# Ledger of designs, part 55: designed miniproteins, single chains, continued (2)

Each design is a single chain, and the fold is of that chain. pLDDT is the mean over its residues in the fold that is shown.

## One batch from the design tools (miniprotein)

Design m5894
Fold by ESMFold2-Fast:
Structure m5894 (fold): chain A 61 residues (1-61)
Amino acid sequence: MLSEEELEKVIEELVEKYVSHVPEELRDSAARTIRALARHEYYEKGVDLKEMAENMKVLPA
């Protein structure tokens, strides 16, 4: 499991990767959604962010 500092860093990396694949007009909204989902899944369900990232690869944008 990640420390709080490492968790924030991983979330920001995930956001950066995902947001680069969305139109500029939607980047801010996408970033907020990814941050919220990653934090929610990690804290509420105890899911690993790697698991979440793997699942997200299959989602249609």
Scores: mean pLDDT 67

Design m5895
Fold by ESMFold2-Fast:
Structure m5895 (fold): chain A 62 residues (1-62)
Amino acid sequence: MEPLVELPLTDEEQAAFDAMTPEERLRRIGERVLAEAKARGDTDLAEKYRSQIEEALRYLRG
């Protein structure tokens, strides 16, 4: 698979994203940005995103 330079969203994906709950949005962007950061070899950014997503998910749960 080619390295991704940017995170493209289709109109359908953007509409779905906007309709999602904060938890669903966070999970969706988390999956995409982590995969993209790893594909770029930006491990530090991937770790930051993972940590921030974990914290935000914990906040949303309680």
Scores: mean pLDDT 69

Design m5896
Fold by ESMFold2-Fast:
Structure m5896 (fold): chain A 107 residues (1-107)
Amino acid sequence: MKKKIVVVVGLFDRDTGTTETFAVEAESKGEELYELAKRIDRGEATPEEKQRAVDLVVELWKNKERKPATELLNKYKNIKEEYHLTGEVELDGKKVAVAFTVIVAEE
């Protein structure tokens, strides 16, 4: 089954009040994030697994291939699964709130 994993990310910097929203198509890191998202959604994830999911989202945020969320959501219409996650990340010594959705779509 050919599946695509799309992550939609919102970052909120509390110091500046700035919000950034983007999406990433992520096959390799997306598969790891998808497995972690399923465990978190079921309440089966350890604190370390929850932190790993947040760290993967930060890696995706730093990806230069980021797309507008609307572009990827318009591309992938056959959505099979959605997982909604929140966390905090440390960027340049600051804690930033993160909300992200892991979407599994088929081509």
Scores: mean pLDDT 73

Design m5897
Fold by ESMFold2-Fast:
Structure m5897 (fold): chain A 65 residues (1-65)
Amino acid sequence: AKTVQQLAENLVVFLKSGDAAQADHYALGILRAAGSQAAQVIAQARTLLPQQLHQRLDNLEQQLS
């Protein structure tokens, strides 16, 4: 199983990709697979992403509800 750090790094890679719709789909899949750790993965990804992409993390967090 991947660690929170590895999941966050994969999330960052997808969010930086050119295909935003497909990237968000894979990112949501990662967060759902993380289950109870999804919040930790999002928090870690925020430290790895430029401010411009933080709103996309917020949108993904809303999709988990």
Scores: mean pLDDT 76

Design m5898
Fold by ESMFold2-Fast:
Structure m5898 (fold): chain A 81 residues (1-81)
Amino acid sequence: VLEAIAADERFLAAAAEAEAAVAKLRDDAEKVKEIVERAREEAKGKSPEVRNLILAAVAAEAAGVDEAARLLREAAELLEA
């Protein structure tokens, strides 16, 4: 139970960091385009849920939040069929 809560807490923290990083980049249309294009290539053929996690991970990497990016990529791998 504690391990499951800790894993959920880590994932939620990573998602929040990625969301904040993406929000800071939203006003830079050129950087947003680069992030979206990179995420589209990495997520080619994946489900929408996996694509969203990859997009968040790529955005976190672009913003320098490497730990959040790593956790989001791990979550994407777990959702792959």
Scores: mean pLDDT 68

Design m5899
Fold by ESMFold2-Fast:
Structure m5899 (fold): chain A 70 residues (1-70)
Amino acid sequence: DKLKEIIDRFNKGEATKEDLDLFVDMLLKMPGVTGGDIFDMIPQIRNGDKNTLKNLLIRLGLEDLAKLIK
């Protein structure tokens, strides 16, 4: 799973800009997710803000992915 792979790299501080851009694109393609849901959070996620990413995943109902964020 590409999302899990990106999260594993993100946890290590090894995520590239391309990894984070792909992650954002994948979130935007999920059912019920709109650009408005994550627009304000995109810059923080791209800066490696784990707390913002974790809170976003919880809000989107992706608790299993949120639990992978250390």
Scores: mean pLDDT 72

Design m5900
Fold by ESMFold2-Fast:
Structure m5900 (fold): chain A 120 residues (1-120)
Amino acid sequence: AEEDYKKGLEAFQKGDIKTAIEYFENAIKKDPTFIKPYIELARLYFVMFDFEKALEYLEKALDVAEKNPVKPSYLREIIVQAANLAELAPTPELRKRAQDIIDRAKKLLESLKGKEVTEE
């Protein structure tokens, strides 16, 4: 999972968006609880103006975060990406989905206050 994630980041840095997507999808297939590839896929689809797919991957990242311990920084990144979508999405329906993501992520982030995942 991590190896495919790293290869996806390298492809993204080179501007090879299609290859980056394939590597991030493979990372998710190997470890569906690995939240980082979902967040990166949302970012890539946003850059391509595929707002519906960007929202879909943020929603999937939240589903992972609600069932698995995650770093608060991942929730903050989801909020930032969803806030951009709430401002730029072309329809009220897409903007509402972005706002729902923000609300869910903020609620989860508040619930983690004082319960942070620490590295030993």
Scores: mean pLDDT 83

Design m5901
Fold by ESMFold2-Fast:
Structure m5901 (fold): chain A 95 residues (1-95)
Amino acid sequence: SIFENFSEEEAKALEESYKKEFEKYKDEIMEEFELDEKGAKKLVLNYLKYIVKKSKGSLEEAYKLVEELYEKGLLSDPLYKLLKGIMDGAKKKLS
C-alpha cells in the first residue's frame, strides 16, 4: 500500500477516501491531462506517493504539503480538489 507509513487506521481512511475522490474527479483529470482512466489513476497515485513520502506518516503534514503545492502553482484546480478531498475525508473519518 502507498499509505504504509501511516497508522493502520489512517491508512484505511486514506485508501477509502482516495477511492471515493478518484471516482468523483477522474473525468476532470482525464479531460485536463488528456489521459485515459488508467493514466489518470497513475498520475494521481504518483502525486500521492510523493505526498506520503514527504509527510513521513503525518496526516497533518500531508494536508499542509497539498496546500503548499497548490500555492506554488504545482497542482491544477481539479488535482488540488481531489488531493485535498482525500486528506479532508481521511481527517473527518479519524475525528
Scores: mean pLDDT 83

Design m5902
Fold by ESMFold2-Fast:
Structure m5902 (fold): chain A 56 residues (1-56)
Amino acid sequence: MDAKRQLILDYLRAERLSREDLIKDAEESKPDKLPRVLSLTGELKVTPKELVELLK
């Protein structure tokens, strides 16, 4: 699903995040990181688990 992966990469550039940081945040679901993960998953209409699969 290359279009969703491209949107994720564009989001990472806009937020100045690494792909590794986003994968870690989505997998750990820590309260400090959760708002960032939920913002992106809401825009993409996917779950955090699906977001991790798109990044791998």
Scores: mean pLDDT 73

Design m5903
Fold by ESMFold2-Fast:
Structure m5903 (fold): chain A 55 residues (1-55)
Amino acid sequence: SLELDLDRSVQILDLAVEITVLRKPSVRAELLAKDPSFDVEARIAELRARIDALR
């Protein structure tokens, strides 16, 4: 339905924005300063998998 298609598109956009933010060097540096074990690439992979599930 149109409603479900719109909801899916919004979810994909939100996930894509989060990936874009995580790719910023300043954001990555701040996250690693708080938790040196934080795996940014693993987080991005999780978000990409969620986008693929919504397609």
Scores: mean pLDDT 82

Design m5904
Fold by ESMFold2-Fast:
Structure m5904 (fold): chain A 58 residues (1-58)
Amino acid sequence: KKELLEKMAEQLKRDYEAGKYPFLTDEEYERIVELLKEGKLDEAMDLTAEIFGRAAAA
C-alpha cells in the first residue's frame, strides 16, 4: 500500500513538472500529494477525479 502511494506521488510529480497538467494549480497538486502521503487514498482519488474530469470536459 505504501509502495503504491509512493509510486502514485512520484508519477504525479514527474507529470506535473513535465507540464502534463497545466490545468492543475500548485495548491491542488500539493493537496493531492499530501493526501497520498497521509494514506488518504480515497480522498486523493476523489480530488484527482474531480480535477481531471474538469479538464476532460473543457
Scores: mean pLDDT 75

Design m5905
Fold by ESMFold2-Fast:
Structure m5905 (fold): chain A 73 residues (1-73)
Amino acid sequence: MSASELLDKFLEKVAEENIPGSEAIKRLDETFQKLLKTDKSVKDAIDEMKKQGVPAEEITNIIKKVIEEVLNS
């Protein structure tokens, strides 16, 4: 499964479930730092998206969605 496919699926799930609140954002940021440090696949996906010319704004949004999924797993 490509990072893009996973992120589209996650985006749709987030919209459906209306994931709560500003508190989740803080936990997302903490998880983001840990994920980037320990999960090489996230870094590789980011590098690949940059090579394909995906805008930085989109990459940031995608990363936040992936981290939200990790937090809820």
Scores: mean pLDDT 56

Design m5906
Fold by ESMFold2-Fast:
Structure m5906 (fold): chain A 107 residues (1-107)
Amino acid sequence: EMVALADAGTAENLLRQIELVVEQLESIDPSMSEEEKRRIFEILARLVITELPEEEAERLRAEAKRRYGLELERLSEAERREAEAELEAVVERLKPKAEAKYEEALK
């Protein structure tokens, strides 16, 4: 996974990883709304864009717009803190359901 990311350098690979994260969250909580899934995807993509060099961030923005119709901007410091808090709340809510699913996978 880390080795694939090191050589990825492509917007498609990063978006693919974000899609897989959202799919895993949906599999843990199938009751998640389409709006909530879209919100989580947008937050994750914006966090990734904020950490990337500008050239790579532009490629990711162009691909996200092409694939999803999303206009993704880098996060300000305040927006980053809000995004991290929102993701932490999602993780905390899903933690009991993820633990139950993990126990089933061990059988």
Scores: mean pLDDT 74

Design m5907
Fold by ESMFold2-Fast:
Structure m5907 (fold): chain A 84 residues (1-84)
Amino acid sequence: SSARLEELRRRLRALDEVIEWLRRSEETLRRLAERYRELAKASSGGVSAAYEQKAKQLDANLRLLPEVIRSLEEARRRLERELA
């Protein structure tokens, strides 16, 4: 039905927006991790260690993002096939 096709198109657009947001977030988080490493080098003692730990935590979180993005891209391809 026309209503179903419009709903699928709406969901496809929403997925595109989320995927784009996640890709931009990945870039932002990578720059933030680099900034924390720079702050660690400019600091000493426990403050330096804290910044290094923040960078490591961001790196761990960043390893999850490509998998999430790929999962959403696969969902997007499935919706495209339903629209064909």
Scores: mean pLDDT 87

Design m5908
Fold by ESMFold2-Fast:
Structure m5908 (fold): chain A 85 residues (1-85)
Amino acid sequence: MKEELNKVLEKLDEIVRKVREMWDNPEKYTVEDVERLREELERVWKEFEELAKKVNLPQEYIDQINGILEQVRRKLEELKELLES
């Protein structure tokens, strides 16, 4: 279970790094790339929620991770607007 949680957190970190890469190099990406990353983010969040329920993670920790997701969601929306301009 701890290993599964660590893998999901690693996937989230990879998504955060990809968002940073897209912001640094927007000319390499399309709106469709941003949408695919958004879909992947929601899949990873769903996996995290399922694991969090199974291991009874503290609500404060879940709230912290959800806060990170909200920031990433905003950055993806801003990037999409930039690419549509």
Scores: mean pLDDT 81

Design m5909
Fold by ESMFold2-Fast:
Structure m5909 (fold): chain A 66 residues (1-66)
Amino acid sequence: MVEASDLLSEALQIMNDNGHHDLATQAGLLSAYANSSDSVAERLRDLLLRGGVPEELVDRLLEAIK
């Protein structure tokens, strides 16, 4: 089992490496609320994909947060 925090750290690193520092900051903040709100989880998914995070990693992270 991989913890959500480990997957989030990897995703945020990818976003920062792609120059999407503001999106990475927003994604990190939204991740704290994604397990309690479907709308926040969908916003987190959109930010991660726009930040260049691979879809496979995004799907694994969102599943781990639930």
Scores: mean pLDDT 81

Design m5910
Fold by ESMFold2-Fast:
Structure m5910 (fold): chain A 94 residues (1-94)
Amino acid sequence: SPLDSKPTAYQVTVTSVDENGFTLKPLHPNLRVGDVVEVEYKGIVVRGVVTSIDLENLEATIKLDRNDPNVERFRKEVKVGDQVWVASTGERVP
């Protein structure tokens, strides 16, 4: 897996999936709203942005970049209960 070799990557469980992206658990303490992330599932890597943080449930919501060429394949393959790797890119959106 491309992301499992990155020291800043961590593994999460997908808790919901919709048209725009997914929610993940557990929340990594360094993740912030506006962070641009890479997400990997079974070798499929997609770009997304953290849109919300739920500190009570320790969940984050990721909106996937619709312009990413892998986004449709990721959406087709990923399901609730699946494990994905998440890594911060160091980029932020305003």
Scores: mean pLDDT 83

Design m5911
Fold by ESMFold2-Fast:
Structure m5911 (fold): chain A 64 residues (1-64)
Amino acid sequence: MVPGQIASATASGDPEEAREKAVKEAEEKAKEKGETDYVISVGEDLETGAVTALAVDKAAWDAR
């Protein structure tokens, strides 16, 4: 678990499409929670092709 994690989304398939989809879903979830000051961190699993986007509180991200 990432400290300050607000939202996450995972998508698979074409790498560019999966990244766009995961980022969009993570941002939508963060906005639904009323969060406006966040960083999107994107990770790709090269073995599975899955892309995970994490919306992390900016203060928690900067404090790591």
Scores: mean pLDDT 74

Design m5912
Fold by ESMFold2-Fast:
Structure m5912 (fold): chain A 85 residues (1-85)
Amino acid sequence: SEAEIREMEEKYLELVRKVLREVFGLDEEKVEEIVELLRKTSEENRKEPDYEKRLKIQEETDKEIEKILGVSHEEFMEKLREYSA
C-alpha cells in the first residue's frame, strides 16, 4: 500500500539522517537539504512509469548529493549499508 511505502521511506530517511550526521559530520541544514532532495526524488519516481526515465531522475539526484556531501555516490551507499547492519 502507499502507507506501507511511505513508512519504509520515512525509516530509510531516518537512517540517512543518522549516517549524514554521525559518519559524515554534516550540520542539520545540509542533512535536511539532502533528505528533502531524496524525498522529492522518491515522489517524482513514483509518478514516472518509464524505468529508463526513473534511472535518469535518480542519477541527477545522486550527482546533487555528491556536490553537497563531497563524496561519491558509491561511498555514500557503502556507508548506508554498513550503518544499516
Scores: mean pLDDT 84

Design m5913
Fold by ESMFold2-Fast:
Structure m5913 (fold): chain A 88 residues (1-88)
Amino acid sequence: MIDPRVFHQALIDIAELIEKNPKLGKLFIEILEEKYGIKIESAKREYLKNLPPFWISYPISILEARGLIRFTSFDLTLPAEERLEILE
């Protein structure tokens, strides 16, 4: 069983990696804000740590479905950049 705190942390790490691409970071925020009716300044830990994990996973899943990102590993012990490819 995955520790919920480890899972939440892994989602935040992915979101912070996505935010390093300004276009994808903006899309992440827009998807999250539109889906849940919230406002956040950035996809950084300080804003995401208080959100439910499934709220953070939603924009990640939409970016993957649009072909903008791809998961290469589900091993949560790896850094986010080794688990996710950004596709432009």
Scores: mean pLDDT 78

Design m5914
Fold by ESMFold2-Fast:
Structure m5914 (fold): chain A 60 residues (1-60)
Amino acid sequence: SLEERRKELAREIADKLDEVAVDIAREILERGLSAVGQAQAELELANRARLEEERRREAA
């Protein structure tokens, strides 16, 4: 029937949309994780520099 064909087509469209949504979500997550990793590395470098300065001050 026409209704059965409409339901089949709607399901196929939904499946294809889900595939595209997963790919987009993966790209966003990859970019987000990269940005967080970079920020964490910068914080670690800043903390290390602060500790090194503190050590020099104590040795003076």
Scores: mean pLDDT 78

Design m5915
Fold by ESMFold2-Fast:
Structure m5915 (fold): chain A 90 residues (1-90)
Amino acid sequence: GPALAAAGAAAGVRSHIEFGGADEKMARQVTASAKNAGGDPEVAEKAARLGAEASKQGHDAVTFGNAAYQGALEAGGEEAGRAAKIASDR
């Protein structure tokens, strides 16, 4: 569901941001993962882009984790936000 897709997006965005990959590449990766998991690819893509944008506000792991959480929350609601927070810890 949307929570699973958003969690995947948040984890992907966090990993990407830590290692300096391209936003577009990560957005495509999370969209594919969401489709494979039976989730909403649009929610996953939106969460990934929002998380990447929010990451520009800081340069530490806490900021990146919060960005992923907020992106998922905004794209998929509170359930998606909770799932993203759990995923970002792994």
Scores: mean pLDDT 62

Design m5916
Fold by ESMFold2-Fast:
Structure m5916 (fold): chain A 90 residues (1-90)
Amino acid sequence: GEAEEFLEKLKKILEETKEKLEKLKKAVENKDVKKAKEELLEIEILRGIALIIYGVAKLLGELTEEMEEIIEEIDEILREAKELLEKLEA
């Protein structure tokens, strides 16, 4: 029921986060520090929204293993994005 709605929202955020990582990788290839920082900020915002949805699902007892896996994947994407930016600025 409602768990499926939270899962669909989290899947959409994951897809958007993957798209932002792709744009960040292209910015890094072009050595565009400003664009890379903008894409990282968007990934951080998307993660924040995902954590709010996760928190609400948890509070309502609607949390599923698939939702937890999506949050973990978003965290991995953010970690990769931060590492790419740090290497670009070094």
Scores: mean pLDDT 90

Design m5917
Fold by ESMFold2-Fast:
Structure m5917 (fold): chain A 74 residues (1-74)
Amino acid sequence: AQPKLTIDGVKSINKDVENAIKEALPTSKATEVILTGEEFGVPDGTPGSSQAVASTVNDIREILANSTGKVTIT
């Protein structure tokens, strides 16, 4: 089985989540990222939150593309 990186307690997709993945990924050697949380993937109602969610998801996918990895959102 390939190593997986799990980040729990995510309330929204944002740059903090992207930074957490970038920080953990080099040491974990993970090819799959699993993000979990009660309010995960829901815009927080601030202006631009829907665009920020989409941009962060795309940035995470691009980071993993060079590692043949995948993003699983739960």
Scores: mean pLDDT 56

Design m5918
Fold by ESMFold2-Fast:
Structure m5918 (fold): chain A 72 residues (1-72)
Amino acid sequence: RPISEGEVYLALGLIYLAIAKLDEKRGNKQSAIESYKKAIELFEKAKEVDPSLKQEADRYIKEAKENIEKLK
């Protein structure tokens, strides 16, 4: 099957989530927060375009939000 538009947004969100975690480990707090925010936006788009991804996207959104709160 072709990859859905929602799956593309989910994949991009996962890339930004990975970048954010790497920046967090390096002590780049502001960069990490910005990447977590971008990941959340992409996961929100993923579940809007493809509701079947809602549960997976919501899990990653929660993780990203929790990490942002730790970095504030």
Scores: mean pLDDT 86

Design m5919
Fold by ESMFold2-Fast:
Structure m5919 (fold): chain A 93 residues (1-93)
Amino acid sequence: SEKLKELEERAKEIEKKIEESSAPESVKEGIKTALKDILQMVKDKSIPLEDFRRGIERLEGAFPALKKAGVPEELLEEIREFLKYALEVREES
């Protein structure tokens, strides 16, 4: 799916930007894991939509802590847009 390829490319760009940031290594690994989990939930239709939404809410709930840990606000906004697009792709599939 072209939309899935776009999501995977967006995730790669976010991962690259977080690696180049001054955030702690544990924060970088946490974000990478969360992005992989979101992509898996988009691809795996056996995972209920409610669980997918819960995953998104959990990551968004972490944003204040991520900002405090040194993740740039601009990158957090890119993650928000990624999550919004991931939900749209999941619901349309």
Scores: mean pLDDT 84

Design m5920
Fold by ESMFold2-Fast:
Structure m5920 (fold): chain A 83 residues (1-83)
Amino acid sequence: SEVESKQKQLRDEAAARSKEVLEQAEKEAKKIIEEYSTSENNKKLGERLAQSELAYGEQKSEAIKNEADEQIREFAREAELAA
């Protein structure tokens, strides 16, 4: 059905964006660690900033999935009301 196709598309797009966000966060975290490797004090700051970047990426990933789930639920509801 059109609803099922739309739901699959939203789910697939959300999964792809979620993956990209996590990969970008990992890449940025690695860059932060490398940039802050110049001294022991900077290494500790870099590790903390990298952890924050990864946590933010995970939060964004979850928000993307939750938004897609809400949209999918709404399309299903509209389809049931139209039937």
Scores: mean pLDDT 83

Design m5921
Fold by ESMFold2-Fast:
Parts: sequence; structure tokens; C-alpha cells
Structure m5921 (fold): chain A 86 residues (1-86)
Amino acid sequence: SELDEVNAKLVELMREARADPAKHPLVEEIHALGRELNRALEARDFAAARAQLDRLAALLRELGLPQEVVDKFRAYGLEFLEELEA
């Protein structure tokens, strides 16, 4: 599925980034944003969750994820948030 392809590319990107010391600060920012996104979801603060998703997408693009994959990641994330909010 397209979601499986996006997940596979994210796993590969993060593996490559962890192997590159120059990428370590960016990986740390991505992990920090992931924790903030989880906190927003636990608080049911969907506005904050959407904002963190947008920031996460921007960092993934900076890390080297192709724009088309970033767009799909963001779209699936938004669909997930809309389903949780309903």
C-alpha cells in the first residue's frame, strides 16, 4: 500500500540519518517533535498536533525525504488526526 511505501521510506531515511553524525541534531529535533505530537494527542489538542505534524514534515524534507513522500506523510497524518478528532 502507499502508506506502507511511505513508512518504508521513513524507516530507511532515519536509519541513514542515524549513521551520519552531521544529521544527528536533525534526528534529535525529529524525535523531540514526535514526543510533542504525542503529548498534544494525549491532551486532545488537535490544533497543536496539526502544527507539530507540519513541523515534522518540514524537518523530514530537510533530512532528505522527497517532497512527494513528505506530502503523502502529511496527508496520512492529517487523515489520522481527523479520524481521532471525530
Scores: mean pLDDT 86

Design m5922
Fold by ESMFold2-Fast:
Structure m5922 (fold): chain A 78 residues (1-78)
Amino acid sequence: MDDLSPETRRQVLRLLGDAVDRFVKAADAGDKEAAQKTIEDLRRGLDELAERFPEDRDTIQRIRDGVVDELTSQLNNL
């Protein structure tokens, strides 16, 4: 269900890709604080994106919450 504009979707995918790369590197290093900071940086990046694309704000926030919950679950299993 793609409620995002193509431009917003591209920016979301870029932020998610960067966050996953940084999260994996932090997890591989055993650095739980760096992994947690990556989750917070992603949250902030998506919040800033929602400010730039206010018409997509609710959808971006829902994606943010889902991804943050998933990454937090993975962090808790490290």
Scores: mean pLDDT 82

Design m5923
Fold by ESMFold2-Fast:
Structure m5923 (fold): chain A 65 residues (1-65)
Amino acid sequence: SSAVGVAILAIGEALREGVAIDKVVVEGDHVTVYTKLKTEEELRKAQAAAERVSARTGLKVTLVV
């Protein structure tokens, strides 16, 4: 859907500030974000950002370390 492209950009921008992103994979309405998390603080920020994007867009967002 057209909403998926917007969600990818939003996830990229939201997580870029808190964590390094390796890649994003989209399968239908499920978005998987691959990250290089180094600390528990970065993990908490990444999870919070993913939850906000999911709540805002209705998409399922999964983070992978």
Scores: mean pLDDT 68

Design m5924
Fold by ESMFold2-Fast:
Structure m5924 (fold): chain A 79 residues (1-79)
Amino acid sequence: MEKLFELLREAQEKIKEFIESMTPEEFEEFEREGEPYSSKPPEEQLRGMSEIFERFSERNPESREEGLKAAEALRELAK
C-alpha cells in the first residue's frame, strides 16, 4: 500500500508541474481532448491522459520535459 501512495504522490506532483506550465488556451484545449476519457475506466483514463500529455508536450517545447515526466508517472499508475 505505501508504494502505491508514493506513486500517487509522484504522479500528482508531475501532473501539477505540467498543468501549471500551460497557458490558459493550452489548458482549455487539453481539457477538451481529455473529456472523452472522463467516462472510461480509471486504467483507460490514465493511459489516455498519458498520451494527451505526450502529444501536448510535443506541441509546447517549453514544457516538454515536464509533460513527458507526467505521462510516465501516469503510465506507472496504470500498471
Scores: mean pLDDT 69

Design m5925
Fold by ESMFold2-Fast:
Structure m5925 (fold): chain A 86 residues (1-86)
Amino acid sequence: EFQEEVDRGVIILGVAVLLVTTQKEDDPLREEIIKHLQEALDALSAGDYDTAIEHLKRALEAARKSGNEDAVRMLENIIAEVERLK
């Protein structure tokens, strides 16, 4: 139970760091990525992992289209960790 809370907190922090980092980047799909990261944070905070994964996958597709390889790598890792929590 407590380990799940710690893991969720680490994931939330990771998404928050990615959101802040993305705001600093000159990315043509930046606003789309930020929107989905924000929705994912809200879902994670509510314990709604299915909704969080859906928004993270949408952010991942936007990152792939923009060629943001760092965001793609981080999002793939975050999605895998959220799926593990289900």
Scores: mean pLDDT 77

Design m5926
Fold by ESMFold2-Fast:
Structure m5926 (fold): chain A 85 residues (1-85)
Amino acid sequence: SLLDMLRALEETAKELNASDETLNTMQGVLVAHYLQDQETLEQLRQRILSDPKVLEEIKKVIERLLSSDDPVKQYIGEVLQQVLE
């Protein structure tokens, strides 16, 4: 489950030429979400919101994931979007 999500996220991020920093940050969000680690999720949320370049890249990745016909990619997009709320 988590491995399939991480693979789908990496594939989507690479297609959009997202930076390694953006990919690593989003991977951190998925891992923290899977572990139900609310403290780490809040720390990652604050880091994303304070970095305009990372935030812009993540928003593009979310849009691509939510537009996918793949239920796993849609779910990843929902998780990432929820963290930014």
Scores: mean pLDDT 88

Design m5927
Fold by ESMFold2-Fast:
Structure m5927 (fold): chain A 79 residues (1-79)
Amino acid sequence: SLEEEIEKLEKEIRELLEKEGVSEETINRILDAIRNQDWETIDRLLVELYLQGVSKETIEKLAKLAKEAIEKIKELEEK
């Protein structure tokens, strides 16, 4: 289901950021922004993570996962 796909993407994002030592608080802020489809907040948080030393590769993966999650959330809201 779309709900299961969204939950899987959120889990992948959490695991990706936990491996980089990102705090639970920051991870939850990112997941909340994704759920709210708030790309302005997501973009700001991605820049903040990069400045804190998270790798560019991880930032690019996070951006891709966030986009996929938002696309699935939008599809779910249409039904």
Scores: mean pLDDT 84

Design m5928
Fold by ESMFold2-Fast:
Structure m5928 (fold): chain A 102 residues (1-102)
Amino acid sequence: MPVPLSVEIKVGPTLVEIRVEFSQPVTREQALALGEAIAKNIEELTGLKATLLSAIVVDGTTVHILLKLDAPVPAEVVKEAVIKGIEDVFGAKPKKVTVKEV
C-alpha cells in the first residue's frame, strides 16, 4: 500500500486544495476515494457541505484534491478531516502535514 509521506493543505473561505505525496504510485480510484473520504469527514465534523471538485494523480505518486466549501471551515478542522481521510483510505498517518490559510 502507498505510504503517505507529506500533505500540503491550503484552506480558503470557499476552496480547499490538498496535495498528498506517496511512497509508491497511486491509482485514480484511490485518489477519488481519498477526496470523497475527506469531503465526508468535513461534513461529519462541521455539518457543512463539502463538494469534491477534482481528485487527480500527478506524476504517479502525488494526489491533488480540490474541494468547494459552502461556508468557511477552520483550518484545524480541515486538517483533522484530511488526516482521518488518509488513515481511512491508506491505513497510515502522513509523516508531515503543512496547513496554510489563503
Scores: mean pLDDT 86

